# Designed miniproteins, single chains, continued (4), part 34

Each design is a single chain, and the fold is of that chain. pLDDT is the mean over its residues in the fold that is shown.

## One batch from the design tools (miniprotein)

Design m13147
Fold by ESMFold2-Fast:
Structure m13147 (fold): chain A 55 residues (1-55)
Amino acid sequence: MVQKKQQQIINDIQTGANMSKEEAEKAVQIGQKTAREGLLASGHPEERAERASKV
């Protein structure tokens, strides 16, 4: 049920920063990618990094 949390974050960014939905979605995608790469670099399993990147 990651979709509801992702939509909530997108809505919060869109409302708080007065950004378009597309800009908010791109910001979330960048954040998810950075979180995943950081966890992998720290030696965490890919499964755990994947889970963290979805929120």
Scores: mean pLDDT 65

Design m13148
Fold by ESMFold2-Fast:
Structure m13148 (fold): chain A 79 residues (1-79)
Amino acid sequence: SAAEEQARRQQQLLEREYKTTTEVLKDMLASENDPEIAAFLDKLEEARSTLSPEEVQAVLREIQKALTDRLAKRMAERG
């Protein structure tokens, strides 16, 4: 059904976003050793294990926004 196809597509997008965000956080943690980055990674891993797909997506969006804001701040400080 269209609803089942939509749900499958949403799950695939969520899995891709989760993987990409997790990889970025792990790279940042390895280079910066920042406890805030470690906390984001822990929060995301816990959310993936305990929350619904919709709630995990909300957590992903929150972390992605925080990372974007952090990058923008670093670029502003350099320029």
Scores: mean pLDDT 79

Design m13149
Fold by ESMFold2-Fast:
Structure m13149 (fold): chain A 100 residues (1-100)
Amino acid sequence: MYKELIEELAKKHGIELSEEEIERLAKYAEELAKRIKEAEEEAKKNNQDPELAAQNALAEKVAELRKDLSAAEVAIIVSAALKYIDPNLKSVAGPAEPAP
């Protein structure tokens, strides 16, 4: 799943990636998503802001990735990771219209 998302994002950004590069970026996206989720859960346990903890975890991992990867590759990894930590944002399916 991460691999397919990396392929789609690479095409969107006009970046040509080999199969090996796609697999590598997919692994980074999975690691980033896991780190953000763990940071949110720890913040909740410590009665801290989980959104701020997630942002800090993202910033720290992005700084590490930017040492070895291009800005475009990092953007693809971040986009893929965020898509996977946010699967349940749509708790209510509907027209989202104001009350009748």
Scores: mean pLDDT 72

Design m13150
Fold by ESMFold2-Fast:
Structure m13150 (fold): chain A 60 residues (1-60)
Amino acid sequence: MEQLEEVYKKIKELLKSNGGKISTKEAMDFRKELLAKGVPLETIDEAMIKAQKEVIEELK
């Protein structure tokens, strides 16, 4: 749970910084960083999907 929350928070910050988008390079760099920290790929993907949906809904 805590790993997912941390990943989700960081992804939301990146998406908000880019107006609801994230570049391929930023996404890949972020993914590499999380994998290096031992975060499972599945957790990264789940957090990414949830963060994208929520940011789209929150952005006005």
Scores: mean pLDDT 72

Design m13151
Fold by ESMFold2-Fast:
Structure m13151 (fold): chain A 68 residues (1-68)
Amino acid sequence: SKITVDEIVAAFEKLLANLDLTPEQRAWAEKKLAEMKAAKTSDEALAIAHEFVKWLDENGIKIVNPPP
């Protein structure tokens, strides 16, 4: 994969900074971000990132300016 764990984490940290989340939603998101940071491979980090994006969509959270 061309993308690293650190790049995935950085992208989602920027995403979280631009989202208006409830305290409960933010706690879940921060937990998932920590799981991404703990990933041993980029594939593991991408799987967690996929879960994160799916959760955002299922909870109706819109991304206005997604990270690159």
Scores: mean pLDDT 76

Design m13152
Fold by ESMFold2-Fast:
Structure m13152 (fold): chain A 97 residues (1-97)
Amino acid sequence: SSLRQQILDAVRDFAQRASEFLDDDQRRLLEQMVESIENFLRTSKLDEVEQVWMVKQAVAEGVQRISEGLDDEQRARLQQLQSDFIQRLDDLYRQHS
């Protein structure tokens, strides 16, 4: 569906922006998160509400793991990107409701 592709595009945009200030180890965690979400969206039979919720949770978990290795400035930047991502998903969901 178009919503599934737009969610995936949002996740990839988030990951690209985060990768700009992350090191190689942190980027690997980010890539694992993206791959997990892509696989979930490809195989999921859940409704759109559940898909959005599960993707938000996966990103929150990924951000928490990556944040363990970050300084305060990097953590604040990553949290801002997560907030922007959540807002984008909420906007996408409203457009398809």
Scores: mean pLDDT 84

Design m13153
Fold by ESMFold2-Fast:
Structure m13153 (fold): chain A 91 residues (1-91)
Amino acid sequence: YAGSGDYEGAVEDLEKRIAEQPDDYALWYGLGQAYMQLGNYEKAAEYYEEAIRLSKGKLEHTLLENLSTAYYKLGNLELSKKYEEKAKEIR
């Protein structure tokens, strides 16, 4: 369900939670997803990169796929392909 204002509220809540728990990779991942829905692909890419670093590689495949998509939406095909290739190598 996509409701009016849901993604902006989610961003605000997640940013508040990250200020309290900056090492929780799930919060950074959620923030990246929220920014994808808002169309702010630059911030989405930044937050997916932080989630990858904090996840210690366990969720890396999914995060790399999302990061590739964010760069594709930005028109950065070079970085999109780079992360797509990395995602294919990691299972």
Scores: mean pLDDT 79

Design m13154
Fold by ESMFold2-Fast:
Order: structure tokens, then sequence, then C-alpha cells
Structure m13154 (fold): chain A 87 residues (1-87)
């Protein structure tokens, strides 16, 4: 199931971020975007999802719910770069 593969890749992304493994997080994000395209999400819908995730990360970091500031900032940059690549 593509939905089960999405759940697996999301779990890999979360684990990579928890460990500060930014390269593995980027690889998991690339896989997630490709799976979302296979599920029929448009580029516009994917961009919206990535923008919502950026705002969610900024809010949770400000509330002290996320650990490493440098990891969060680097991942936000990766999300912003992916948005520009998809546009």
Amino acid sequence: SLVEEVQKVVAELVEALDKGDIEKAKEALDKLIELLKKLGFSDEEIIKMLKEEIEHLKENYKLGRLGDEKVVEEFIKILEEKIEEIK
C-alpha cells in the first residue's frame, strides 16, 4: 500500500530529525514527496503541505517542543528549497 509506505517514510523522517541526521531527513523527505505524487497530489497541494509543515516546525520550536535549534533551522531551509524546486 502506498499509504503504508508513506507512514514508514514519515517515521524514518521523524527518527532522522530526532537524531539530528539532516542528510537522512532530506532523503526521507525526497521519498515522501515522490510517494505523495504517486498518490495523486498536485505540485500545488504538495507545496501547501510543505509550507504548513514549516509553520508547524516554527511554532513547536518556539513553544519548546523541539530539541535542536540548528537541526530545525537546517530542515526548514531544506523544506524551503524543495518548495522552490517544485514551483
Scores: mean pLDDT 81

Design m13155
Fold by ESMFold2-Fast:
Structure m13155 (fold): chain A 69 residues (1-69)
Amino acid sequence: MLHLLHPSLALVARSPDDTEEELERRVRELRATMRAGGARGVTILPVGPDEEEEAERRVREIDRRLDAE
């Protein structure tokens, strides 16, 4: 599942059965899609099972940095 928090930041839900290669392909595909849509600086964070709360903290920190400059 894709969750867009900022125009330049997106989260990708990671399944327990996802291989590293399949996750990498999914992230690459999303990045290409966002670039095609006109996004220049895109950060995509894969979120593992039960990592949602910690990922949210990291996203807020990154979002603050992106919003600053």
Scores: mean pLDDT 58

Design m13156
Fold by ESMFold2-Fast:
Structure m13156 (fold): chain A 102 residues (1-102)
Amino acid sequence: TATGVAKVVNKEGKQTVTVIAVTGAASAGDVTLTVKSGGKTETATRTLANAPYARASASFEADAGEITVTATASDSLARLFLRAEGEKAGVFTEIESEAVSA
């Protein structure tokens, strides 16, 4: 199991956050994306094709304050992107995450 975590601070108020996780060279299976903002936790699971570097994405509404994004994949993660969208979003984080092997 591979897990990537990204944190951003949303200073503007409610806006849409898009999360994109890219798996590594192995078959993708399921990828779970979790977003925590404003005291709430939302989760989306994406079943991906059996292909290297498959992409899972989901969009969430996030409140002002800290946004924590977690992506979990069966084999490996090559990349985790978080983008806050909106007129004054101005916050974009790209994090390359390798498997934290158990």
Scores: mean pLDDT 66

Design m13157
Fold by ESMFold2-Fast:
Structure m13157 (fold): chain A 67 residues (1-67)
Amino acid sequence: DLKELFEAVMKGDLEAAKRLAEIVGYKGEVDESNRLKVLYAAVMKNIEEVKELAIEYLKSHGVKIEL
């Protein structure tokens, strides 16, 4: 499910990041340098199952979150 995809993206799985990008409608390029942008886009879509986990992960990596 989405939570497992999120965990895979956090661990650096680019295929999981591309799959998550499609699910949330992210239209940017997906690579190692921008996988955190895909996580941010998923948080902005307010996906309840992963929202808290994603917010904590992004904060721990210095990403400013505006929801």
Scores: mean pLDDT 69

Design m13158
Fold by ESMFold2-Fast:
Structure m13158 (fold): chain A 57 residues (1-57)
Amino acid sequence: MSKEQFVKLLLKLKLADNEEEAREFAENTDNSTKSAIARTLAALLGLSVAELQATVA
């Protein structure tokens, strides 16, 4: 998942209050943690990781 896709995901799901907060969180989060968050969110929403990524394309 790209940093930009992760920022959009956080904003779309209202996990960050604004774009600045989402970008700061993305900058401070490594790729393995981003992948873990994406898998957890996909599971909670009943989606595959690919389907979740498509929602922010």
Scores: mean pLDDT 77

Design m13159
Fold by ESMFold2-Fast:
Structure m13159 (fold): chain A 80 residues (1-80)
Amino acid sequence: KDVLIGVAAKVDNEEAKKEALEYARELQKRYTEKFGVRTHVLLFFEEVSDEEVEKAMRGAAETNGLDAEIIVERKEFKLP
């Protein structure tokens, strides 16, 4: 059983986008190490609803023949 995490990331600039990419890498590493599951993380930089993210993630899993648990997360990357 795989885990597929869709992160709706609100970013306003390139620095925030880099933070989102680093967050996704750490999230994938954390889930893989802690739970021993094959974990995939996808970032959505457009303003999308949780339903749209879940639908896109399920479509990706179906297209790639993955039996995956779908997790949707929303996160704003705010610079100081």
Scores: mean pLDDT 76

Design m13160
Fold by ESMFold2-Fast:
Structure m13160 (fold): chain A 80 residues (1-80)
Amino acid sequence: LMGYVILDRNGNEVDPDSLKGKKVVVSNTLDQDVIDYLRSKGAEVTVVDEEEARRLFREGKADYLVERSGSSIGFESYRG
């Protein structure tokens, strides 16, 4: 029910069916039901603070980043 977005390295939205076997980092601002849903899709979910989630994603420690819909940063935030 809560809006969320799954982003790949290019800033494209990813379908949850593509998460099987993938490392996904999730902000702890998301509801537990979203986290459980991602795990049900076969994702390896790591839950951390929003800033840490973005840092791990930028460092290549995760394949995808999950944030709340409407709170996702545009590609400009990844330009430095």
Scores: mean pLDDT 73

Design m13161
Fold by ESMFold2-Fast:
Formats: sequence, C-alpha cells, structure tokens
Structure m13161 (fold): chain A 58 residues (1-58)
Amino acid sequence: MSPLERLVQEMIEALEKGDEERALELATQYAKAAGWDPSLAPSIVAVLRRTLEERAAA
C-alpha cells in the first residue's frame, strides 16, 4: 500500500466520522506527499466529500 493510498483511506474514515479537522490535516499531508501546494487541502477535502455523497446517493 502506498503512503498516498493510506492517507486517502484515513481521510475517508475521518469524513465518515464527521471529523472535518482530521480530514483537513490528512489532506494537507496528502498534498505535501504528492508534491502539491498545501493550500489545495480544502479543495481535496471538498472533492472527496462530494465523491462520497454521490456514492451514497447511488
């Protein structure tokens, strides 16, 4: 399992538990590990949340 894959799984778990602060922290770590700007962390959380909502509605 890659470090990035683990971070995505932990972000999903945090969002499912309603721990938005934890999800944002993990998104910041994901951005840094991927070589992206850490300021993208809120956008990463928003995209992931939307994806989970769409899956729950299907």
Scores: mean pLDDT 79

Design m13162
Fold by ESMFold2-Fast:
Structure m13162 (fold): chain A 74 residues (1-74)
Amino acid sequence: SQQYTQQGQQLFQQGNYDLATLYVLRSLSIDPNNQQALDLLTQIIQQSSGLSVDQARRLSQAVQQGIRNGGTPP
């Protein structure tokens, strides 16, 4: 997951938010507790959507929880 987080950071710095999001989500799918990936997702949401830091953090946490829950059978 560290490799995917690093790739996501590079893409984010290049302004490629779509690919940065994909790599961050892949990192979180491997390790949902990856704080660096979660923080990067928050930054991508904030920059791409114009949402506040608090709103972006709530969305990032919802995505994290969805990934955690998506791994469990209903």
Scores: mean pLDDT 79

Design m13163
Fold by ESMFold2-Fast:
Structure m13163 (fold): chain A 72 residues (1-72)
Amino acid sequence: SKKKEVEEIFDQMLKHFRRWAEQTSDRELLQQAAENLIHGFSGIAQRHLPPEEAEKLVKKFKEEVEKILEEA
């Protein structure tokens, strides 16, 4: 399903960001990359999912990105 494909993108984007965050000491660059990642995922979710479902998944994505930033 389209939802399953978007959820796979969610998982892959977070996995790659987490790996990069572990190797990056530049907090400003990491913060900017996080903001760009959230914006990019929001666009994907909004294009492919119903509005209410996209909003919920984007909120979850932001929470997971924020957790990665706090752990870095």
Scores: mean pLDDT 86

Design m13164
Fold by ESMFold2-Fast:
Structure m13164 (fold): chain A 70 residues (1-70)
Amino acid sequence: SVEELLEEAHRLVGQVQARAREHLDTDPELRARVEAISGLPEQIAEAKNEAEKEALLRELIARLRALLAA
């Protein structure tokens, strides 16, 4: 569900923010990857229907997971 995807996205954002607090100024690859996903939350908020919102949330989750795996 969209609600489950929002919970997962929120959890992953928290993990990324924790890492960013420690290392954003010393890790240019982390900074670039964070900047690459910065437009997705606005696109999710502007999604016209639940299917578009779900697709954008899945993309955000995938990018956040990839960032945390690096």
Scores: mean pLDDT 75

Design m13165
Fold by ESMFold2-Fast:
Structure m13165 (fold): chain A 75 residues (1-75)
Amino acid sequence: SKDSQITALITEAQALGSREADIAMLHERAAEAKGLDSLLLQSAVEVLERNPELSPEAILDMAKVLMMAQLEELG
């Protein structure tokens, strides 16, 4: 599923052992993605940057909330 793919990417980012590398990897993946996948990955970067200690699943859940808020703002 898409959720499994996104949580796997967050897990890989966290495993890099460098906060800068974590953020850079997910930014790169977001730039390659399209539509909602790109927005979801961008939101996941924001959550991970502020909460690096959270589980991949928790980061994804918060990222979905941020993505929905951004979509509502865009109309």
Scores: mean pLDDT 76

Design m13166
Fold by ESMFold2-Fast:
Structure m13166 (fold): chain A 100 residues (1-100)
Amino acid sequence: AVEKLEELIAKKAEEMHKFYETNPRIESLYLAIQKMLELLEEAKKLGIEPEHIELYIAALNVDVEKLKELAEKLGLPQDEVELLLKMAEISKKIREEYEK
């Protein structure tokens, strides 16, 4: 179940890495976040661990309150919660730089 989400993330990460190397600009990183959100919404529609996908969507949208609520509800390990909070921080910085 988690393996399906990890496979989708890995595939998209490879596409984003290639795109970033070709177009290393803040616009490219912002578009990569948007494409990842699109992929996660599609995975959720396919029934791939919708609760865990919602957690990643919250992180990428910088919805820290929802992220913490879902992480507590799902009983996530502290190290995994810290990784998702780091993802939210990175997403926030990319969004702030893009919206300058």
Scores: mean pLDDT 76

Design m13167
Fold by ESMFold2-Fast:
Structure m13167 (fold): chain A 93 residues (1-93)
Amino acid sequence: SFYEKLKKFIEEEKDELGKKYYEEYQEEAKKMPEEKLPEFILKLREEAYKEIVKKLLEIAKKNNDTKLVKEIEKALEEGVEAEEELISKILEK
């Protein structure tokens, strides 16, 4: 089904972004004060989820899933917490 393709895409993107996130964290964490680490971690998480959700928007538009397109656009407007919830909801379908 279409949702099986979405789940596989999300799983593959999470794996790739997880590696990218880990490498960037290791390189940059040593260059900044400890007080800046929480903000940096939050920014990496925010960027990663936004990247996944933007790619999901393109897939949904190409598949003419107007309902999913609206849900994704709303999550992008609301921010990282809504983006994370949307991804979890898709994975649980």
Scores: mean pLDDT 80

Design m13168
Fold by ESMFold2-Fast:
Structure m13168 (fold): chain A 88 residues (1-88)
Amino acid sequence: MKILSEEERIKQEFVQSLLSTVDKNGDGFVDKDELKRYVEDILGRKLSDEEVEELLKKYDKNGDGKLDPEEFLELHIDLNQERKRLLS
């Protein structure tokens, strides 16, 4: 089962690396302020509070106002796909 194990390991390593750039507390979650800064950096523009709230509602499955590593990875993938569409 190396393919599934390798996929899971690569995903976890990538997520941990990605979190290390935004999660300054090391608690393993991305809060609203960290999310806003991360998305602003990728898009190169400021976000409204409404845009940040919409992102949280879309990816925050448990409604705690934070993204776990898996939810944050989904946001990262979607955001980079949209950025590529805008730049292509």
Scores: mean pLDDT 70

Design m13169
Fold by ESMFold2-Fast:
Structure m13169 (fold): chain A 101 residues (1-101)
Amino acid sequence: MELFERVLERLREGLPDTIEILKKNPKVSEEAIKLVERLLELVQNRDFEGLIKFFKDELGMTDEEIEEFVKAMESGPEAVLEAVRKFNEKLVDKIEEIDKK
């Protein structure tokens, strides 16, 4: 299944709006904005290896969580949507961690 390309397309479309919302919030740090901008760059470049490294190094995802995410991209639409939801939750948690320091 070519669902990974659809996920990349959705992230490419959604992340710019997310960045604009974050920039309008005075409580969000420049560091958090740069994190999301880096994610957008990886998505735009279709850098799968960079995305996996980002998930591990920046979002603190375990090897098991990353493996489940990758496997979900080859599964049905419901598995893809759930994987994207969990990913978004990890991204929000990281932004909050940066801003609470």
Scores: mean pLDDT 72

Design m13170
Fold by ESMFold2-Fast:
Structure m13170 (fold): chain A 68 residues (1-68)
Amino acid sequence: SDIGRGVGEVFAAVEYTVLRKEVSEEEAEEKLEKILRGLEDLEDLSALEEVVGKEAAERLRKAILENE
């Protein structure tokens, strides 16, 4: 839904901000691309978990459920 897409965009922005503090801009952009790809199917977050970890992916799942 449009709400789920918005939640995913906010999540990606937050994760990108954290990555930019830890890694180079080039590496952060590469990881952001993988995050955005993982957000294409909000019913299957397994690919996203590989990039951001289980805690961040679980937080996103709960945010989606709370807004749907």
Scores: mean pLDDT 72

Design m13171
Fold by ESMFold2-Fast:
Structure m13171 (fold): chain A 81 residues (1-81)
Amino acid sequence: VSEEFKETVLELIGLLTGARKLGLSPLSDEEEALVKRAYVLLLDAEPDFQPPAASEIPELSPEEAVKRVREKMEELKRLME
């Protein structure tokens, strides 16, 4: 697992959690399945890995949160190919 992959998964989970707190579902079912698979791969490679705290999630507008989630999702897709 690369540092770039680890960082991308962490940031995406944080942003997605923030978006969900705002009542948003910025990802498709297929994209959510891909994020879940990436997270499982990360945990399998680093079993003592801990996800970021909720307090580390940036305070973004709903529109910016969705935009950043989508951008990181595209980055994750590239890294998983």
Scores: mean pLDDT 73

Design m13172
Fold by ESMFold2-Fast:
Structure m13172 (fold): chain A 71 residues (1-71)
Amino acid sequence: TDRRENDLASEMGRELAARGLSPEAVRAAVTAGLRPQLTDADVARIRAASPDDAHADTAIALAQQTQQQIQ
């Protein structure tokens, strides 16, 4: 489980960084993706760390996708 979670987190982190997200936005999104569910606090943190809503929406979508793969 932990190894698969680390692999998915690393893959997600690389994808978000390649799309121009800040290190803090990447960290917030990866942390959210590893949780069993996305909370309003996770969404707020990703939006606050992102340069715009389009980047925040991309990070949230990837976090949700990662959650589905871990479950």
Scores: mean pLDDT 73

Design m13173
Fold by ESMFold2-Fast:
Structure m13173 (fold): chain A 75 residues (1-75)
Amino acid sequence: MWEEYAKKAVDYALKGNSTSATLYAGSAIQTLVQQGYSVDEAIKKVEETIKKTAPNNQTALDAVRQAGAGLRYQL
C-alpha cells in the first residue's frame, strides 16, 4: 500500500505536479507510521524507494522532505 503511494508521488513529480507529489509522499509516510514506524523511519523508507525508482528526480525527493516536515508538526 505505502509503496503504491510512493510510486504515485514519483509519477506526479515527473509530471511537474509538486503538490500531488507531496500529498502522495505524505500518504506513504502516514501509512508507515500507522504500521508502527517512526516518522523519521517512514521518511527514510519512502526516500529510499523513490531513489531506486527516480534517483535524479529532485522534485520527488523534495516532496518527501516537505511531507515529512508537515507530519512532524501534526504528530
Scores: mean pLDDT 79

Design m13174
Fold by ESMFold2-Fast:
Structure m13174 (fold): chain A 73 residues (1-73)
Amino acid sequence: TPEIQKLKRELAVLEAAKLVLESAKYFYERLRDLGKISEAEYNRLQAELDAQLSEINARIKELEAKIADLEAS
């Protein structure tokens, strides 16, 4: 249905955003390993990214549940 297709597109956008944030976590880990950022700065950046990932993961779960409910109907 058009509604399911719209929700699946929204899910794909959130999954892409999640991948970008996970890539950023890896990037900052590398910068820390190379001594380009302090441990304190690394910890701050990781905490910020983890908070954003937590929000996106919650939204993904809500969309997945709604899609599953609509597909079961």
Scores: mean pLDDT 89

Design m13175
Fold by ESMFold2-Fast:
Structure m13175 (fold): chain A 60 residues (1-60)
Amino acid sequence: GMRDRVLAGARTAYESGSDSTIRSAAGMLGKDYGVDADEVEALLRAGRVEEATELALAGA
């Protein structure tokens, strides 16, 4: 479902260890779900992948 896809994307971005990949993923989630990309980025950088997913889905 949508949740599983968002969670998989968020996890892949975090696991990449790439600053540009994390920033890009947060930007896409911000655009697609109408949430604050900076907040998503902060959660991903902190390893809070499930919280980043919930934030995105709350904006949907």
Scores: mean pLDDT 83

Design m13176
Fold by ESMFold2-Fast:
Structure m13176 (fold): chain A 87 residues (1-87)
Amino acid sequence: SLLEELRELVRRALEALRAGRYVEAVELGLEARKLAAELQTPEAEKLLAELEERLREAAARVSEELEAEVSDDLAVQEALAERLRAR
């Protein structure tokens, strides 16, 4: 089911964050956002919100290192991931 696919994407993204793979976690988070938008259920929204909060916490640390602004928007965090990839 799409909800099970979302749970797997969130699990993989959180695993990537624990391993310090921020770029991978953001990419997985963007895929999770697309899937949650298709589901449009409270459970999907809750899973995405929990993941986005963890990504925002990680982005704050990355933004401090890069001297960039912090954002809770995943699309803006994609720009931070691109800056990290370009280093």
Scores: mean pLDDT 74

Design m13177
Fold by ESMFold2-Fast:
Parts: C-alpha cells; structure tokens; sequence
Structure m13177 (fold): chain A 61 residues (1-61)
C-alpha cells in the first residue's frame, strides 16, 4: 500500500498507469494543491510508478 502524490489534473492518467501495473486505486484526495492517491500495488512495480512523469512522490504506508 502506497501514497502517491500526482501533479494537478493528472490523477486519471496516473490511475490508468497504476491499473496497467496490476495495482488498484483505493482512495483519492487533494492535499496542499496536489492530487493524492492511496493505492495497492505490487512491490516490484513501485520503482516503475516512481518514474511516471506525472508522479511527484511515492511513500510506502
């Protein structure tokens, strides 16, 4: 389970990418001007998620 900070207006693109990696978006919110996703994703895919241009930060929960 990870917390993903995305660029504003890009959460749908990041959600589609997460699903393509075999993950699932559990929650979405807005914090400090940025869209935040709480996701379930395979551990081996976390590094790939971090490389997405619309992903600013990934934190393991």
Amino acid sequence: KVKVTTKPGTSDKVEDFIKSLGGEVLESSYENGKEILIVEIPEDKIEELKKHPDVEKVEEL
Scores: mean pLDDT 81

Design m13178
Fold by ESMFold2-Fast:
Structure m13178 (fold): chain A 83 residues (1-83)
Amino acid sequence: DKKLLEQALKLAKKGLEALKNGDSMGVEISAGLLGIIRGVAKLIGDEELAELTDKVIDALNNKDIEALQKSIKEIEERLEKLK
């Protein structure tokens, strides 16, 4: 779902900003909302969206800025292919 992928990208970018600013609450909220998108993706059988949201959540939970930036790039590349 393109709209869910767009929301995942927005949340991933907000999570990255929160991580860079030391905003632990912003990181937790972004991960939680991404978890909801992941759950929906699994329910509708969108395995790629589920895997992409899993990568973002893991990067946020591990405070791994490099992994999070790579995941954001993967989402952006996927969205570009859908346009």
Scores: mean pLDDT 84

Design m13179
Fold by ESMFold2-Fast:
Structure m13179 (fold): chain A 93 residues (1-93)
Amino acid sequence: KEAQEALERARQIKDQTIKQLEDLKRKAFEGTPKQAEIYADAGYTLGAVSARRLRELGKAVPEVAKELNDLGKQVLDYAEKVREEVLKYVKEK
């Protein structure tokens, strides 16, 4: 049950972080190039913090550590993708 609760919490953290990253991406595309860079950096930081939280939760609940680490990698990878897309958009603008 601790493992199940950790998995549910981890999925919530991932879902919330992805939604926040999507909002930051939208704001970046609507903003100035300077604002876009700020939002891209903020998004990457958010993704990194969330990934770290998921890894720490995995250490506390070893039974699901691999799945939590995988979720953290997905969050960080998505944050990196968003940053790349925003910076590419700014340069093409």
Scores: mean pLDDT 83

Design m13180
Fold by ESMFold2-Fast:
Structure m13180 (fold): chain A 97 residues (1-97)
Amino acid sequence: KKEIQETLREAGEAVRRALAAVPAMRPTGERVRELLEEGARNVDKAFEYIDQAIDVLQAGEAALEARLSPRDGILGGASAGVAMISLSVAKVSIENL
C-alpha cells in the first residue's frame, strides 16, 4: 500500500507532466504540483492542500475553456482535443488521491 506522502508527490508530478503538453496550462500544472508537494511535507494539512490543488485545476480548466473558439477551425479543434485529453489525465491523477 502506498504512503500518502508518496501518492501526493506522484499525483502532483503526473498532473504537471499531463498539463506540460498544453502551454497555457503549464503554470496550472506547476501550481498543482507545488500544492501537492506542500501536502506531502505537511500531512496533517494534506486535505487542505488537495482542496487548493483542485481549485487551481478547476480555475485553469475554466480559463482554457474561455480561450477555446469555433473560429480556430480544424487546427483549433485538434489543439482543444489535446488539451482536453491532458486535462482528463490530470483530473484522473488527482482523483486517485
Scores: mean pLDDT 71

Design m13181
Fold by ESMFold2-Fast:
Structure m13181 (fold): chain A 102 residues (1-102)
Amino acid sequence: MLEAAAARLEADIAALRALPDPDLYRLGLTLLALARILLELGEPERALEAAEEALRLLREAGAPQSVLATALRVLAEAYEALGRHDEAAEARAEAAALEAAA
């Protein structure tokens, strides 16, 4: 069940945040996975929050451009689901630029 998958990811995120030196890359990837599941569940506002935090953490961790592009595409999907078409277009444009540079 997608709901069970979301609950497991939320538990994993809580555990990662509780560590004395959190792995920002792993936390960012786990938040990105949660954002994807939340979009499938029809919870785009929660998906947007997870995707925004994921992108911030992945940037701080120095994630590869391909990973950042993936995070930006998920962010764009969340914006589209909320009817925020201009912000979705900007996120997609940034993702395309990163993929062209990678």
Scores: mean pLDDT 87

Design m13182
Fold by ESMFold2-Fast:
Structure m13182 (fold): chain A 86 residues (1-86)
Amino acid sequence: RNEEILERAAKASGRSVEEVRETLRRIAEESGVSFDTVVEYLEAVLTGDVEKFRRVVLKTIEVLNLPPEEREQAEKELDAVAEKAR
């Protein structure tokens, strides 16, 4: 499953699968979020799965212990995406 997502991202970006995997691994490491969570985010973006995207973002907010101000901003962005999907 994850490998298919990485292949799609690599083709879309003109990069190799290995380069995409390393980039996502670094993002996960620097953000303190799991590699699986970053891949789920990428899958949601590539497939337009608004529900999955919302879940991944909320999970990331919890893991990062973001300040209330940043959490409110993220929730507003999720609401905007939900309105657009209407």
Scores: mean pLDDT 68

